# Ledger of designs, part 58: designed miniproteins, single chains, continued (2)

Each design is a single chain, and the fold is of that chain. pLDDT is the mean over its residues in the fold that is shown.

## One batch from the design tools (miniprotein)

Design m5994
Fold by ESMFold2-Fast:
Structure m5994 (fold): chain A 72 residues (1-72)
Amino acid sequence: MMDEANRLLSSADGADNVAKTYRDKGEDLRAQGIKTGSKELLDQADSYFSSAKVAENKANEYRKQADDLLKS
């Protein structure tokens, strides 16, 4: 169980890194969209934030699974 929980936590860290990358890209595009008044850049930023949320949810799933294993 401990080895499986550790693998799940590593997977969660990977998903968090992906989420951070998408968040950083989204923030950059949002800043550019605001500065230029570009609806297209704002829409792209929203898309990256949505992808970041999916990755964050996946990280939370991995951590929940690891927690459940450690409490068993």
Scores: mean pLDDT 84

Design m5995
Fold by ESMFold2-Fast:
Structure m5995 (fold): chain A 60 residues (1-60)
Amino acid sequence: GKVVVVTTSKTLDEDTKRFIIKLTTEGMNGGDPAKIEEKLRELFKKNGIEGEISTVDTLE
């Protein structure tokens, strides 16, 4: 499968962390990783979060 990896420079609030976890989990469970990355980038931009988002291949 594919895993979306997120790195941030700031401590995130609980709601934002849960939303990120939900999106990355959906990507792992047969969602579209590219769409998940786009949603995460939009979330980062909307909330002023600085970080990096990438997709990596894994055997799952």
Scores: mean pLDDT 68

Design m5996
Fold by ESMFold2-Fast:
Structure m5996 (fold): chain A 59 residues (1-59)
Amino acid sequence: RRYPEEFKLKVLHAYFVQLLSHKEIGDKFGVSQTTVSNIVKKFREEHGVESAVLLPELE
């Protein structure tokens, strides 16, 4: 875990909720699109199958 969980959750929220591309998220958070892709992939690996909702704060 190279990044804090809070940072990873913000990236995941932007990807799954706001439907931003990897490039847009990379530019927004100052990381490469490859890093964004790795965070998304790692989350799916750690949590198994696809989540319906990523954050309890979503409403």
Scores: mean pLDDT 68

Design m5997
Fold by ESMFold2-Fast:
Parts: structure tokens; C-alpha cells; sequence
Structure m5997 (fold): chain A 85 residues (1-85)
């Protein structure tokens, strides 16, 4: 699990770098990888801690529901940085 958290952190840093460089499409891909890895890691944690399956499903749904919002946020960040430059 610790290595998965490290991978998530690296993907987040890469997404931020790509957004700063205005490579929005690549940044979105990194965010998508981040979300999928987070979902997988959440499943492993839930199995290990014996958390209710209903809570696992809710967590996975919430993560997937927010993926479009994260992509929109990245687009807005890139647009705002362009306005400052």
C-alpha cells in the first residue's frame, strides 16, 4: 500500500507539472491514472480493514464521479495561468 501512495503522489506532481506547462491533455491522463490507482488502493484497504462492502462501493463511486470535476479544474488552472502570462 505504501508504494501505491507514493505512485499516487508522483502522478499528482506530474499532473501539476503538465498543467503548468499547459499540456492539458497529458495532465488529464495523469489525473485519470491517479483516480484509478486511488480506487484500487481503496479496495485493498477496505479488504484489509474489513470495511463494509457498501462503503467500498460508495467510495469508488465518489472517486469516479469527481474525475470530470478534476479535469475541469485542471483546464481552469491552465486558462488562469495563460491570463497571467
Amino acid sequence: MDKKIEEIEKLNEEALKLAKEKKLEEAKEKVEELVELAVENAEALIEREGIDVESAEELKEKIREHLPTLKELLEKIVEEQDAVE
Scores: mean pLDDT 64

Design m5998
Fold by ESMFold2-Fast:
Formats: sequence, structure tokens, C-alpha cells
Structure m5998 (fold): chain A 74 residues (1-74)
Amino acid sequence: MSSELAEELSRAVKEALEAISKIKDEKERQKFLERLKELEDRGLRALAAGDSEAARETIEQIRELAKEAEKVAK
């Protein structure tokens, strides 16, 4: 259970990093990186606590962040 969520969290973070890396404005990019770091830390804590619901919720928030970054990167 947790190993599958850990894999999904890692994938979501990787996709968000790729989207954020395409943002040309340094200030905006840094803002997104800070948000991603906070969400990643939250997801890792949820996994460590065995809270699969919180982990899944955080993964979805990371995916939404990636979509926002893609819009800003245009």
C-alpha cells in the first residue's frame, strides 16, 4: 500500500519539477518550487505516518500545482 503511494508521490513530484523548470521567470519559478517542497514534505510525513488518505490528497495537490506551472510556463 504505502510503497505504491510512495512511487506515485515520487512520480507526481518529478512531473511537477519538469513543469516548473519550464517557467522562464525566476521569481515565479522559485515560488512554485517552494510550494512543491511544502507539498512533498507533507506527502512524505503522511506516508511515514501510514496516512494513505492524506498522502493521496497531497499527490493530487502536487498534480494541480504541475498544471498551474504548465499554464505559467507559456
Scores: mean pLDDT 84

Design m5999
Fold by ESMFold2-Fast:
Structure m5999 (fold): chain A 51 residues (1-51)
Amino acid sequence: RLALERAARGLAFGEYTLEEKAAVLAGLASDDDRRYLEHLVAIHLRRRDEA
């Protein structure tokens, strides 16, 4: 889960290139992990906007 937290933060703050984004998504073996990553990205974006 820590890896997904870091990936979500990087995606939310635009720290990844298109190739790196594709690699992160390709590394997700399950739909549950993909949904959790999307949820974490949404949380980080919301927290950023509230800061």
Scores: mean pLDDT 66

Design m6000
Fold by ESMFold2-Fast:
Structure m6000 (fold): chain A 76 residues (1-76)
Amino acid sequence: DPQNFNRESLELSSESSSNNDFELSVHDLEIVQRKWSLFSLLNGTTSSFYTVLYGSSKGELGMESLFTISDLNLSS
């Protein structure tokens, strides 16, 4: 009965649905990271981005790193 399932009930279930809308494969992450590495080497910049992306704390940093990848996608 869809009348019992209002829009707010669906929003409360957002914990089951991820914010990323799609899961980036390890392959996709590596491809983006490799291109970034080449660009960083050309400019002589540090690879701190890789530590954040594949950092030790995947819980908090993992979510934030996903936004960084989205930014790179626009820059490409």
Scores: mean pLDDT 42

Design m6001
Fold by ESMFold2-Fast:
Structure m6001 (fold): chain A 95 residues (1-95)
Amino acid sequence: PRAQPSPLSAAELMQDVLDIIEENGGWASMEELVEALLERHPGALSREVLLAFLESLKLRFPDAFEERVNEETGETLIGFTEKGKELVEKLLALA
């Protein structure tokens, strides 16, 4: 199932990322985000595509995301800023 005609919009993926982060108490690692998205959309996207999408979002909207180091595990955690949540709301309103 490699050839997929736009099964997921960027707005849907952004909403899922926000939901996953909020369900995890406001912060999630990149790996947690990718794995949770793969579970939500089985067969729709590959891990590589999701990772590239998330990295692209961070590059394009750096003000939308905050990064912290989890002091217990040493993992880099990602959260949405207030501007990031507003961006998700705007994208959903356009969808």
Scores: mean pLDDT 73

Design m6002
Fold by ESMFold2-Fast:
Structure m6002 (fold): chain A 82 residues (1-82)
Amino acid sequence: AAEAEEKIIELLKEVRKANEEEIEKARARLDAEVARAGPEYLELLLQAFEGELLRRQGAPEAEIEALAERLRPRAEALEARR
């Protein structure tokens, strides 16, 4: 579990630094790695990643905060299981 989380974080860091073409490739790799971590963790991480993309595209902070609020209960549940 922790190993999958660390791998996902590393891929996310690379996505943030890459150009748009590399982001698409990194996203495909991230999806594959996250799928191995489990469905609920996959859903949580994909939505968090979507929030990061929204931020980069200049979406309103309110939209990003709304996404974070939706993720909070599941993030807390996952933290409790750690």
Scores: mean pLDDT 64

Design m6003
Fold by ESMFold2-Fast:
Structure m6003 (fold): chain A 80 residues (1-80)
Amino acid sequence: SLLEKAEELKKEIEEFLKNLENLSLEQALERFNELKKKAEEIQEEADKENTPEAQKKMKELQELFLKVIEKLNELYLKEK
């Protein structure tokens, strides 16, 4: 189901955030792109369901992606 896919992706993003400091910038960007692609696929399904539960899960994913972007920015600045 959509909610199951969103919950699985949420866990993957949370694990990515925990391990991000152990990755090179190149590895982090590759993983980020994979997770972003999965999120785009789930978003299309969420738009079709249009339920409060789907909207809540998408908001949680968006908030996690914001944290990822912030940490990727920090990692980028460390290499410059």
Scores: mean pLDDT 81

Design m6004
Fold by ESMFold2-Fast:
Structure m6004 (fold): chain A 74 residues (1-74)
Amino acid sequence: GSALSQKINDATKENAEKVEKEAEEVAKKGLESGDFEGELQKYLDEGAKGTPEEAALARQAAKEAERIIKEILE
């Protein structure tokens, strides 16, 4: 592929990796504290203070964290 295609692919992978990593951390904190909703809200509030891109990433990670918790509880 072109250098541009590689950069787009790398950026997409990097974003997905960040979402997954942050989601796992939020899920772990929620499980350890027993206050998943509180940890999730704190994470979203911190993300909302950043750029629009950071806020979007935080919303994606929060959604993924909820999925991880549901899988653990099943």
Scores: mean pLDDT 75

Design m6005
Fold by ESMFold2-Fast:
Structure m6005 (fold): chain A 80 residues (1-80)
Amino acid sequence: SMVEELEKYLERMEELIRELREMLADPSTPKSELLLKAAVLAALELGLRILLRLNDVPEELKKRAEELIEEARRLELEAD
């Protein structure tokens, strides 16, 4: 179902956000690895925004997705 597919997508983004947060907290993380992880997150963020535009999503899932998009954008800026 669309709900199940979206929840899986959000889980994948939450995992990447967690990984990037850990990498940002570790001063020994190479800048190249931070930039690569941030680029992958940015690609998923774009995909999520497209999915939300093309589909009628339950309001609670839409809100959760929008919150994750905002978190992703902030981490992407921190990695830059």
Scores: mean pLDDT 84

Design m6006
Fold by ESMFold2-Fast:
Structure m6006 (fold): chain A 55 residues (1-55)
Amino acid sequence: MEAQARAAVEALESPDEVIREVAKHDLGISEEEMEAILAMSREEQIAAIKEIMAR
């Protein structure tokens, strides 16, 4: 979970639009939710993604 959550955060931070879009779709989050997550600290980002992935 930790490694997958960190990889998901890195994908959302990617300069590649396609990688970001695929990551958003896989997580089932909106553009607004993605921006909110990216504004968090790394620890909070990982925790949020782990919660989303556990659904």
Scores: mean pLDDT 76

Design m6007
Fold by ESMFold2-Fast:
Structure m6007 (fold): chain A 100 residues (1-100)
Amino acid sequence: SKETIARIAENLDAAIAFVDTMIARKLSRADAERLIAEVLEGVRRMAGLLPPELAAQVEAILAETERRVAALLAQGDSVGALRTVRDMLRRIRDLVLEAL
């Protein structure tokens, strides 16, 4: 429904603001990895609430983000990984808003 899509967009804006705050606080690697895992799982669950065409686009963005995040974390770049997650959230929010 349009109401569900609007609430998802609002939740994505809140998630973006939260990740930006955590980037500024310079989390430990362990805290960054936990936050990233929680955000990626939240996005995966949210995709299940979207229309199939939009869900497929979100899942493709999620898969690309997971690959990039894994590479950045392997290099010790926790800040780069969090920024990648934030950029994913912004991209997904814009797609969700276009579907309203």
Scores: mean pLDDT 88

Design m6008
Fold by ESMFold2-Fast:
Structure m6008 (fold): chain A 73 residues (1-73)
Amino acid sequence: MKVLVVTGGDGISSRQIGKVIQKKLKELGLDVEVIGVSSSDLEEAKKKFPDAIVVDGRGKTIDETLELILEKL
């Protein structure tokens, strides 16, 4: 399963946020791939991963975004 997390950061910081969230999910026993994307990269990411769950993490903490992902799994 893939999750796209939209962040308010650039492409590099967005990817780092995605990796942190993926690691936290793995520590909870969930094998989920998380890809952090900037708002400008979202449309291209949706084309590459049309079946991915999209979660808006803009204006939210990592832990708040993690809770939103857990609610959609």
Scores: mean pLDDT 82

Design m6009
Fold by ESMFold2-Fast:
Structure m6009 (fold): chain A 64 residues (1-64)
Amino acid sequence: GDLEEEALKIAKKAVKEYLEKGYSEDDAIMLAASEIRREMSKKGKKVSLLEATKIAKKALEELK
């Protein structure tokens, strides 16, 4: 859905930026999940930590 597509775009940007800064893949996933939740909350959309983490992992796989 639109929510997943928006969150995935945020996640891809965040994962790429954190990896470029020298963070591990696990840390990049955690930081991207937090970024998804923060940005979605600003749009009035609630995303659980579990869902945000799944989207961040999907973003990392799609960047490989």
Scores: mean pLDDT 84

Design m6010
Fold by ESMFold2-Fast:
Structure m6010 (fold): chain A 62 residues (1-62)
Amino acid sequence: GQSFLQKLQQKIKEIQQQIADLDKQLKTSTGDKAKQLELEKQILEGVLALLEGVRNMYLSKQ
């Protein structure tokens, strides 16, 4: 439904903002802190890819 697609788009934007914040933190981080932030970013990127995949599959149905 339309509401499901809107919810997906909202969550995608939220996660994109979180990734952007992590990228900002990574610019000033080194060592173990940088590794931890990179892992957190990789997890969020995985979630984002899943949500975008679901959205794209939904939108591709005619």
Scores: mean pLDDT 83

Design m6011
Fold by ESMFold2-Fast:
Structure m6011 (fold): chain A 65 residues (1-65)
Amino acid sequence: MEEVIEVRGEVGPVAAERLVAEARELAKQGIRVTIDLRKAKVSDEARAILEREAAENPLISLVWP
C-alpha cells in the first residue's frame, strides 16, 4: 500500500518534524509513504530533517521542489 502526503506552503523545521512523525506512523503499518514537496517552500533546516528521515527509513521517499 502507498500513500502520498502532498505539502503546500512554507515548511520550516517544526513542520518537517510533524511530516516525519506522520510518515513514520504510516511506515510502521507497512505503508510506503511519499512526501510530495513540489508545491512547498522548504527551508534548509527542514530539508536536512526530511533528507535524514528518508535516508534512515526505506519506506519514506521525498519529491523535492
Scores: mean pLDDT 85

Design m6012
Fold by ESMFold2-Fast:
Structure m6012 (fold): chain A 78 residues (1-78)
Amino acid sequence: SMTREQVIKATALNIRLAGAEFLVDLAERTGNEQILEEARREIEVVLEMAKELEPYDPELAKKVRERVDELRKRLEEI
């Protein structure tokens, strides 16, 4: 059973990953440099959160890293 702290971290990670996806989509649609920078920062936060959660939920950490790799590739195409 995950601790309360670990459940909160997993929930926050899922919310921030969704936010990163939204920012990447918005950056692709607008080409706005500030949104691009915000997307890059959010991706970095998501990766750090996934790294911290990996010992407790390796499957979620792997899924998040795979999604982030896709987001980074999309961001590089802008």
Scores: mean pLDDT 86

Design m6013
Fold by ESMFold2-Fast:
Structure m6013 (fold): chain A 73 residues (1-73)
Amino acid sequence: EEEKRREARVKFLSRIFGVELDVNDTEEEIEAKLAPHKDKYERIKQIEQDVEEALRLFEPGIERALERNRKAR
């Protein structure tokens, strides 16, 4: 799960910044490749952290809603 989320993140960043990022890149390597877009990358990291924290705080309610949407026919 964490690993798949990391892969999705790398692909997302590659598309958003137009920079070729590899799924096997470390966080340091990603930062180096995104150096020209440091300000935008910092904002994305902040948003990621805020979303993750919000999901943890409201996880029981959100998880139920996501389960309904995911399993909806």
Scores: mean pLDDT 70

Design m6014
Fold by ESMFold2-Fast:
Structure m6014 (fold): chain A 64 residues (1-64)
Amino acid sequence: VIDEAVQLAIERGALPGDADIAVKAALESLLEGKSDEEAIERAISRGASRNSAIIAVESVKEVL
């Protein structure tokens, strides 16, 4: 699911350099039962842009 979510995020406008970090952070947070907002903030804390973080969270939710 990580590779699928990374590709989907890139297709939807996430920066390629951000996509892997943002998708992993989003997946970890959502599997822990965290909110979308907490998943976005975790991705940003790991170096993703806000836009890439938002796209990554939506992409992870699409492939789960």
Scores: mean pLDDT 82

Design m6015
Fold by ESMFold2-Fast:
Structure m6015 (fold): chain A 120 residues (1-120)
Amino acid sequence: MIKKIDPNLSPEEQVKLLKENFEKVFDYILSLLPEDHPLAKKIREAKEEFLKVMDDFLEGKISPEEARKKFLEILSKISDILQEAYEKGLITEEQYREALKRLSEVYEQFLEAFDLIEKK
């Protein structure tokens, strides 16, 4: 279950919560695909890119604006992979819609968390 963003949390705690929520979405998407499939590999690569962006942000290596830009690029890649999986019959229409819904929910939480971080 995705945890709600709390504006009283520190920036570090908000990023940790976002990381946890996003990992749950990645795990769901990976559960839908055959483990050895090329599209599953692309999802794992996108997960690694996301974790690196979060770690780079926490370490002060990138700005909130740069982190947001990179995150949007990662979400675009995941959306394209999900569409390809659906078109190839690897996932059902219901699974495709559920995956997109979960991505949308975590994206909304990302925008809320980063807005709160930038205002502190």
Scores: mean pLDDT 79

Design m6016
Fold by ESMFold2-Fast:
Structure m6016 (fold): chain A 107 residues (1-107)
Amino acid sequence: METAKEIAKRAVERAAEAYARSNGDLGAMAHAIQRTAAEDPRVDSLEVLEGKVTEAVDADGRPVLRIEFVLKVTVDGKEYIIKVVAEADLETGEARVLSVEELDKLP
């Protein structure tokens, strides 16, 4: 569902920004995800199934955090497994989502 992908994208984008701006605070990242789920009344639950954070460089050679999350998003009683890849600029804390894909099952 497009709604589940939009919610997953927003949650991971906010999580990436929170992590970068808090200098690696996992609690800030978790809070950003929880807040995103709470803001949409169609979202029954949002669970992080897998999370990976790696150091990378963008196309301009700037240091970024590459964030890869697999989320279970429940919308109107239906469960969706969504994989989101994002990057956050370590200097500005700005995040961008690179890809959002629905998975048929957990990897």
Scores: mean pLDDT 78

Design m6017
Fold by ESMFold2-Fast:
Structure m6017 (fold): chain A 78 residues (1-78)
Amino acid sequence: DDYELGRSVARAAAPLGPEAAVRAAINMTRIYAIDKGPEFARQVGEGAAKALEELGYHDAAKEVRRETDRIVQEAEAA
């Protein structure tokens, strides 16, 4: 489940701080957009954002959602 992968990536990076978790989530979302397509990237990004919200990193979650939207839009335009 790509959503669950996103959650797991954010949780694994969270001990390094919210900035590290955002970078890990965005990098995985980009990889999935290239390798699998925009729908799978959306699932990864949403899962990561939800995990960050659950951890109390609300601003980080909003950043992941914003960047996921950009990544998905760029992949859909390709």
Scores: mean pLDDT 86

Design m6018
Fold by ESMFold2-Fast:
Structure m6018 (fold): chain A 62 residues (1-62)
Amino acid sequence: SAEQERLERLLEQGRETVVAQMKLRGASEEEIAAMLAAMDAASPEQKEIFARNQEKTLAHEA
């Protein structure tokens, strides 16, 4: 559904934001990989919260 596609896009954008922020902080490739693995292992509820936070960030910049 359109809602599911939107949620998946927000999650992917959130992952990109985390990677970009970690690279700016000088995080190692290993640290970035560990963070992405933790995000992938998160519960469905936690992933939804993350997606909603990412949406708020994008809305604020718009």
Scores: mean pLDDT 72

Design m6019
Fold by ESMFold2-Fast:
Structure m6019 (fold): chain A 88 residues (1-88)
Amino acid sequence: NELLEKMAELLYEKLDKNKDGKITKEEFVKALEEVLEELKKEGFVPTSDDAEWLLSKLDLDGKGGISQEELNEVVKKILKEGKKFFIE
């Protein structure tokens, strides 16, 4: 899915500013929102399903959550694997 690949690349670029992998849950959510806005500006139209899938996979829907340790591991994986993190 081209949209998911582009989302992963943009998210990776946003998070690459903090190469130590120590990013808060709030900062991660903000980066995700910025990525979605950039995708819209580039002509991609994200569906609600794409956003809900990502949030469900990361358990960020407010019913549970990603711990700081899990968030650091997710950030490290995104920085290492880039777009493959969202596809695989």
Scores: mean pLDDT 58

Design m6020
Fold by ESMFold2-Fast:
Structure m6020 (fold): chain A 100 residues (1-100)
Amino acid sequence: SFEELKEKLVELNKEILELEKQLAKAPPEDRPAISAKLAEKEREFLTLLREAVRTMSDEEIEELLKEIAKEMEKMGMSKEKVEQIVKNLRKLMEQLRASL
């Protein structure tokens, strides 16, 4: 469903950002494991994002992006950085839709 796919994408985006933060602070010995997990979550996110552009209406995509933005703001990210990430996600989704 739209709600389930939206919730999964919001959760994965949060997990990816948390892993990126962990990787930035990790000692060299821990980096391979964190990088592997990050790559796995990024692949899962891209797969679900492809499903989203295939199944969601333009209005549902905007709702998804709004919820992702809200979650990033809750994580303490600046509004300017959130807006830049959302803009990049919108462009990525447009590129993915064009590849269908």
Scores: mean pLDDT 88

Design m6021
Fold by ESMFold2-Fast:
Structure m6021 (fold): chain A 83 residues (1-83)
Amino acid sequence: LKEEVDRLIAEANELLEQADKLYKEGKISKQTYARIKLLVNRAITLAEKAKEYYEKGDVEKARFYINEARQDLEEARRLLEEA
C-alpha cells in the first residue's frame, strides 16, 4: 500500500507540473487549469488519508481512499490529454 500511495502522489505532482507548463504556454484555459489543480490536490489528500487508515488497520477504508484518489488523477489526466 505504501508503494501505491507514493506512486499516486508522484503521478499527482507530475500532472500538476504538466498543467502548470501548459497553462504558462497558453495551451489550456484558466478554468481547466483550476480544475486539474483541484483534482490533483484532492488526490494527494485522499492518498494521505489512505495511508493513515492503513496504518490504523482499516484496510477497507484505505482501499476506498486509494480508489477515490485514482479516479481524481484519471480525470485530471483526461483533461490534460483533451487540451
Scores: mean pLDDT 85

Design m6022
Fold by ESMFold2-Fast:
Structure m6022 (fold): chain A 82 residues (1-82)
Amino acid sequence: MNKIIVVEGLSKEQKEKAKELLESIPGLKVTEFSEDTLIGIGELSEEQKEKAKELLSSIPGVEVKEISENLINAAGPSGIKL
């Protein structure tokens, strides 16, 4: 089943870093939805999902939460990092 990762509330620099990290995960398709929001969709294993959570958590100011089995939210400080 496809898993969805929503990354929001990021500075420009945090967004570019998150995009690079998520694009490093095989099977994950990353789309820039808005200036501060990225959406990653893919058929991920549990191991790939955990790796995505670890990578996003490595970005300063980003908090990662598992909303459901197939939905992860990574939130940064909205508008604070400029």
Scores: mean pLDDT 76

Design m6023
Fold by ESMFold2-Fast:
Structure m6023 (fold): chain A 74 residues (1-74)
Amino acid sequence: MTVEEEIKEALKNREKIKEEVVKEGWAKEESIELSFKKAEIALKYGLDPNYVPESEEEAKKLEEEFEKLIKEEE
């Protein structure tokens, strides 16, 4: 299974995953919705949402890039 296929399945089951994660107390609903939105944007633009930044600066740049892409989709 590729990362792309895994993301597509997660997006398809978004509501079920959200309910389960909130019920188990693993994360807040807002955090999960943001994660799904980022995954959807990443899939659309060919970015790897599972990429682990090597530094805080790189993480911040990736976050700003996702914010720009999300705003453009609005």
Scores: mean pLDDT 67

Design m6024
Fold by ESMFold2-Fast:
Structure m6024 (fold): chain A 89 residues (1-89)
Amino acid sequence: MLEELRKAVEAARKGDPEALQRAEDLITEMLKKDPNNVEALIARAEVAYLRGDYELAKSLARQALSIHPDNERVKKLLEEIEKKIKEKK
């Protein structure tokens, strides 16, 4: 499941709307099984970022950091999200 999610997110980054939907479906299933699944929360933040929903992406990234505060990947994602919010003004 995690590898399938990673591939779907990578395809979504390349502009595949079907891959974006597949990623959302996988994330939803993972979060139904464990609402604190950090990998699913990170992927959901990445999908929100790809959709241009930077406020949702920020909220989800903060939630993931509250569970694993030392996660470098989430810290970098949050920096990218905050940069986009500032650029949008």
Scores: mean pLDDT 80

Design m6025
Fold by ESMFold2-Fast:
Structure m6025 (fold): chain A 75 residues (1-75)
Amino acid sequence: LQEELERVKKEAEELFREGERALEEGDVDKAYELVRQAVQLIYNSKVKDKKLLEEFEKRAEKLMREILKKKKELE
């Protein structure tokens, strides 16, 4: 159970980090897909740690907001 939580945390952090890099490089479609994968991974894992869920939720929200903002600039 604890090992599963640590695995999900590590994988989600990596996906968010890759999403942040893609956004920085201007690849908004890749950034969106990576953030979406991270969110799906977290919710499918049935993680019960509220603090961890809140941290990832805030990170996903910030990244999604920036992705949408950058996508509007490119349109």
Scores: mean pLDDT 78

Design m6026
Fold by ESMFold2-Fast:
Structure m6026 (fold): chain A 69 residues (1-69)
Amino acid sequence: APSAKEQFVIDLARSFGFEVEQIGPGKFRLVNTLTGKERIVESVEEAVNFIAEELGMSEEVKQYLLSLI
């Protein structure tokens, strides 16, 4: 089962229209369904960074999300 931090990131990504597959501990395959852009990320922090990058989030919003994990 995902950890609380992993579950938070899975729910966050899905809420923004990403497909999420957990492929290992802290390791995810993320797909932006609007653009088709895919990335394999090696941590929950890297997942948040990819989501923020794809959605054009400000640095302040990204840092806030990182503070929640």
Scores: mean pLDDT 85

Design m6027
Fold by ESMFold2-Fast:
Structure m6027 (fold): chain A 94 residues (1-94)
Amino acid sequence: MKKELEEHNKKMEEQLKLFEEDLKKLEEEIEEAVKNKDVEKLKTLLEGLKYAIPVLKKLLESMPEESKVRPRVEELLKRLEELIEKIEKKIEEL
């Protein structure tokens, strides 16, 4: 019965690694769009990030309290919220 929690942790670690890699690519695309003053690209990226927030919040609600990866999901959520604020500020400055 401890096996179910171990399987959950392994699966979530793999999913989080993929999400962290995707987020790193998004951060690079945002920096490029800011450098190029591409407001339309920044708006598109902002819309995509806003859709990710409810998904991560639902994931946290569905996770067992014993999940070892819960703090990583909370850190990703915080990082996404900070990234949204950064993009919104850059759009206003352009």
Scores: mean pLDDT 77

Design m6028
Fold by ESMFold2-Fast:
Formats: structure tokens, sequence, C-alpha cells
Structure m6028 (fold): chain A 77 residues (1-77)
């Protein structure tokens, strides 16, 4: 289901956030709203990939863009 994909995406992004925060020596205050937004976008992109609406390359590009937005938020903190 989309809800299960969102939960998995959220776990993935929480792991990415921990890595980014350690690399930059910064912590994002109140990351939950951003994680929820990005997790929904990542889950939808993955669903579109599974349904053949996105190629693997297009999905991987969107995933990179989502992780980059997370990094930019930490850099701005």
Amino acid sequence: SLEELIEKARETLEEELRIIEKELGKKLADPEPLIEELARELAQAYLDYLEGKLSKEEFEELQREIVERLREAVEAA
C-alpha cells in the first residue's frame, strides 16, 4: 500500500538525515515535517516506478533530488 511505502521511505530518509548531520556537524531542528513531506514524494515516485510511469533512471534521479533537498535543509540550519 502507499502507506507502507511512505513508512519505508521515512525510515530511509531518517537514516540519510543521520548520515548528513554527522558529515556536516549540524542538527536539523524539528525534522519531522520535512521528513513526512519528502517520504510521501519518495513513496509516490517509487509507486510510479512500479507502475511503469517512471524509468529506473528517472526514479533514481528523483531520489537523489529528494536527498539533496534534505542536505540543503541541514546546511541551512
Scores: mean pLDDT 87

Design m6029
Fold by ESMFold2-Fast:
Structure m6029 (fold): chain A 84 residues (1-84)
Amino acid sequence: MSALTERVIELLRAAVERARNLIDNNEMTPELVERFEELLAQAKATVQYLRDNNLASPEQLAEMEELVAEFEALVEEGKAQVAA
C-alpha cells in the first residue's frame, strides 16, 4: 500500500470530520472556508494523480471519491453558513 494513499484517506477523513464539527457548532469562518477550499482542490488533484498512475486499489479510489464528494458538500454548506 502506498504511504501517500494512506495519508490522503486519513487527511480526507479528518477534514470531513473537522468541517462537519465546525458547521454543526456554527464556528465556520470565511478564513476556514478559504483554507478548506484550498485543501479540497489539493485533495482532488492528488486523488486524480493516484487514479491516473494506478497507485490505489479500486476500493481505495471509491473511498477517496466518496470522501471528496462529502468534503465538497460540507465546504459548500460552510460557505452558505458564513454568507448568512
Scores: mean pLDDT 84

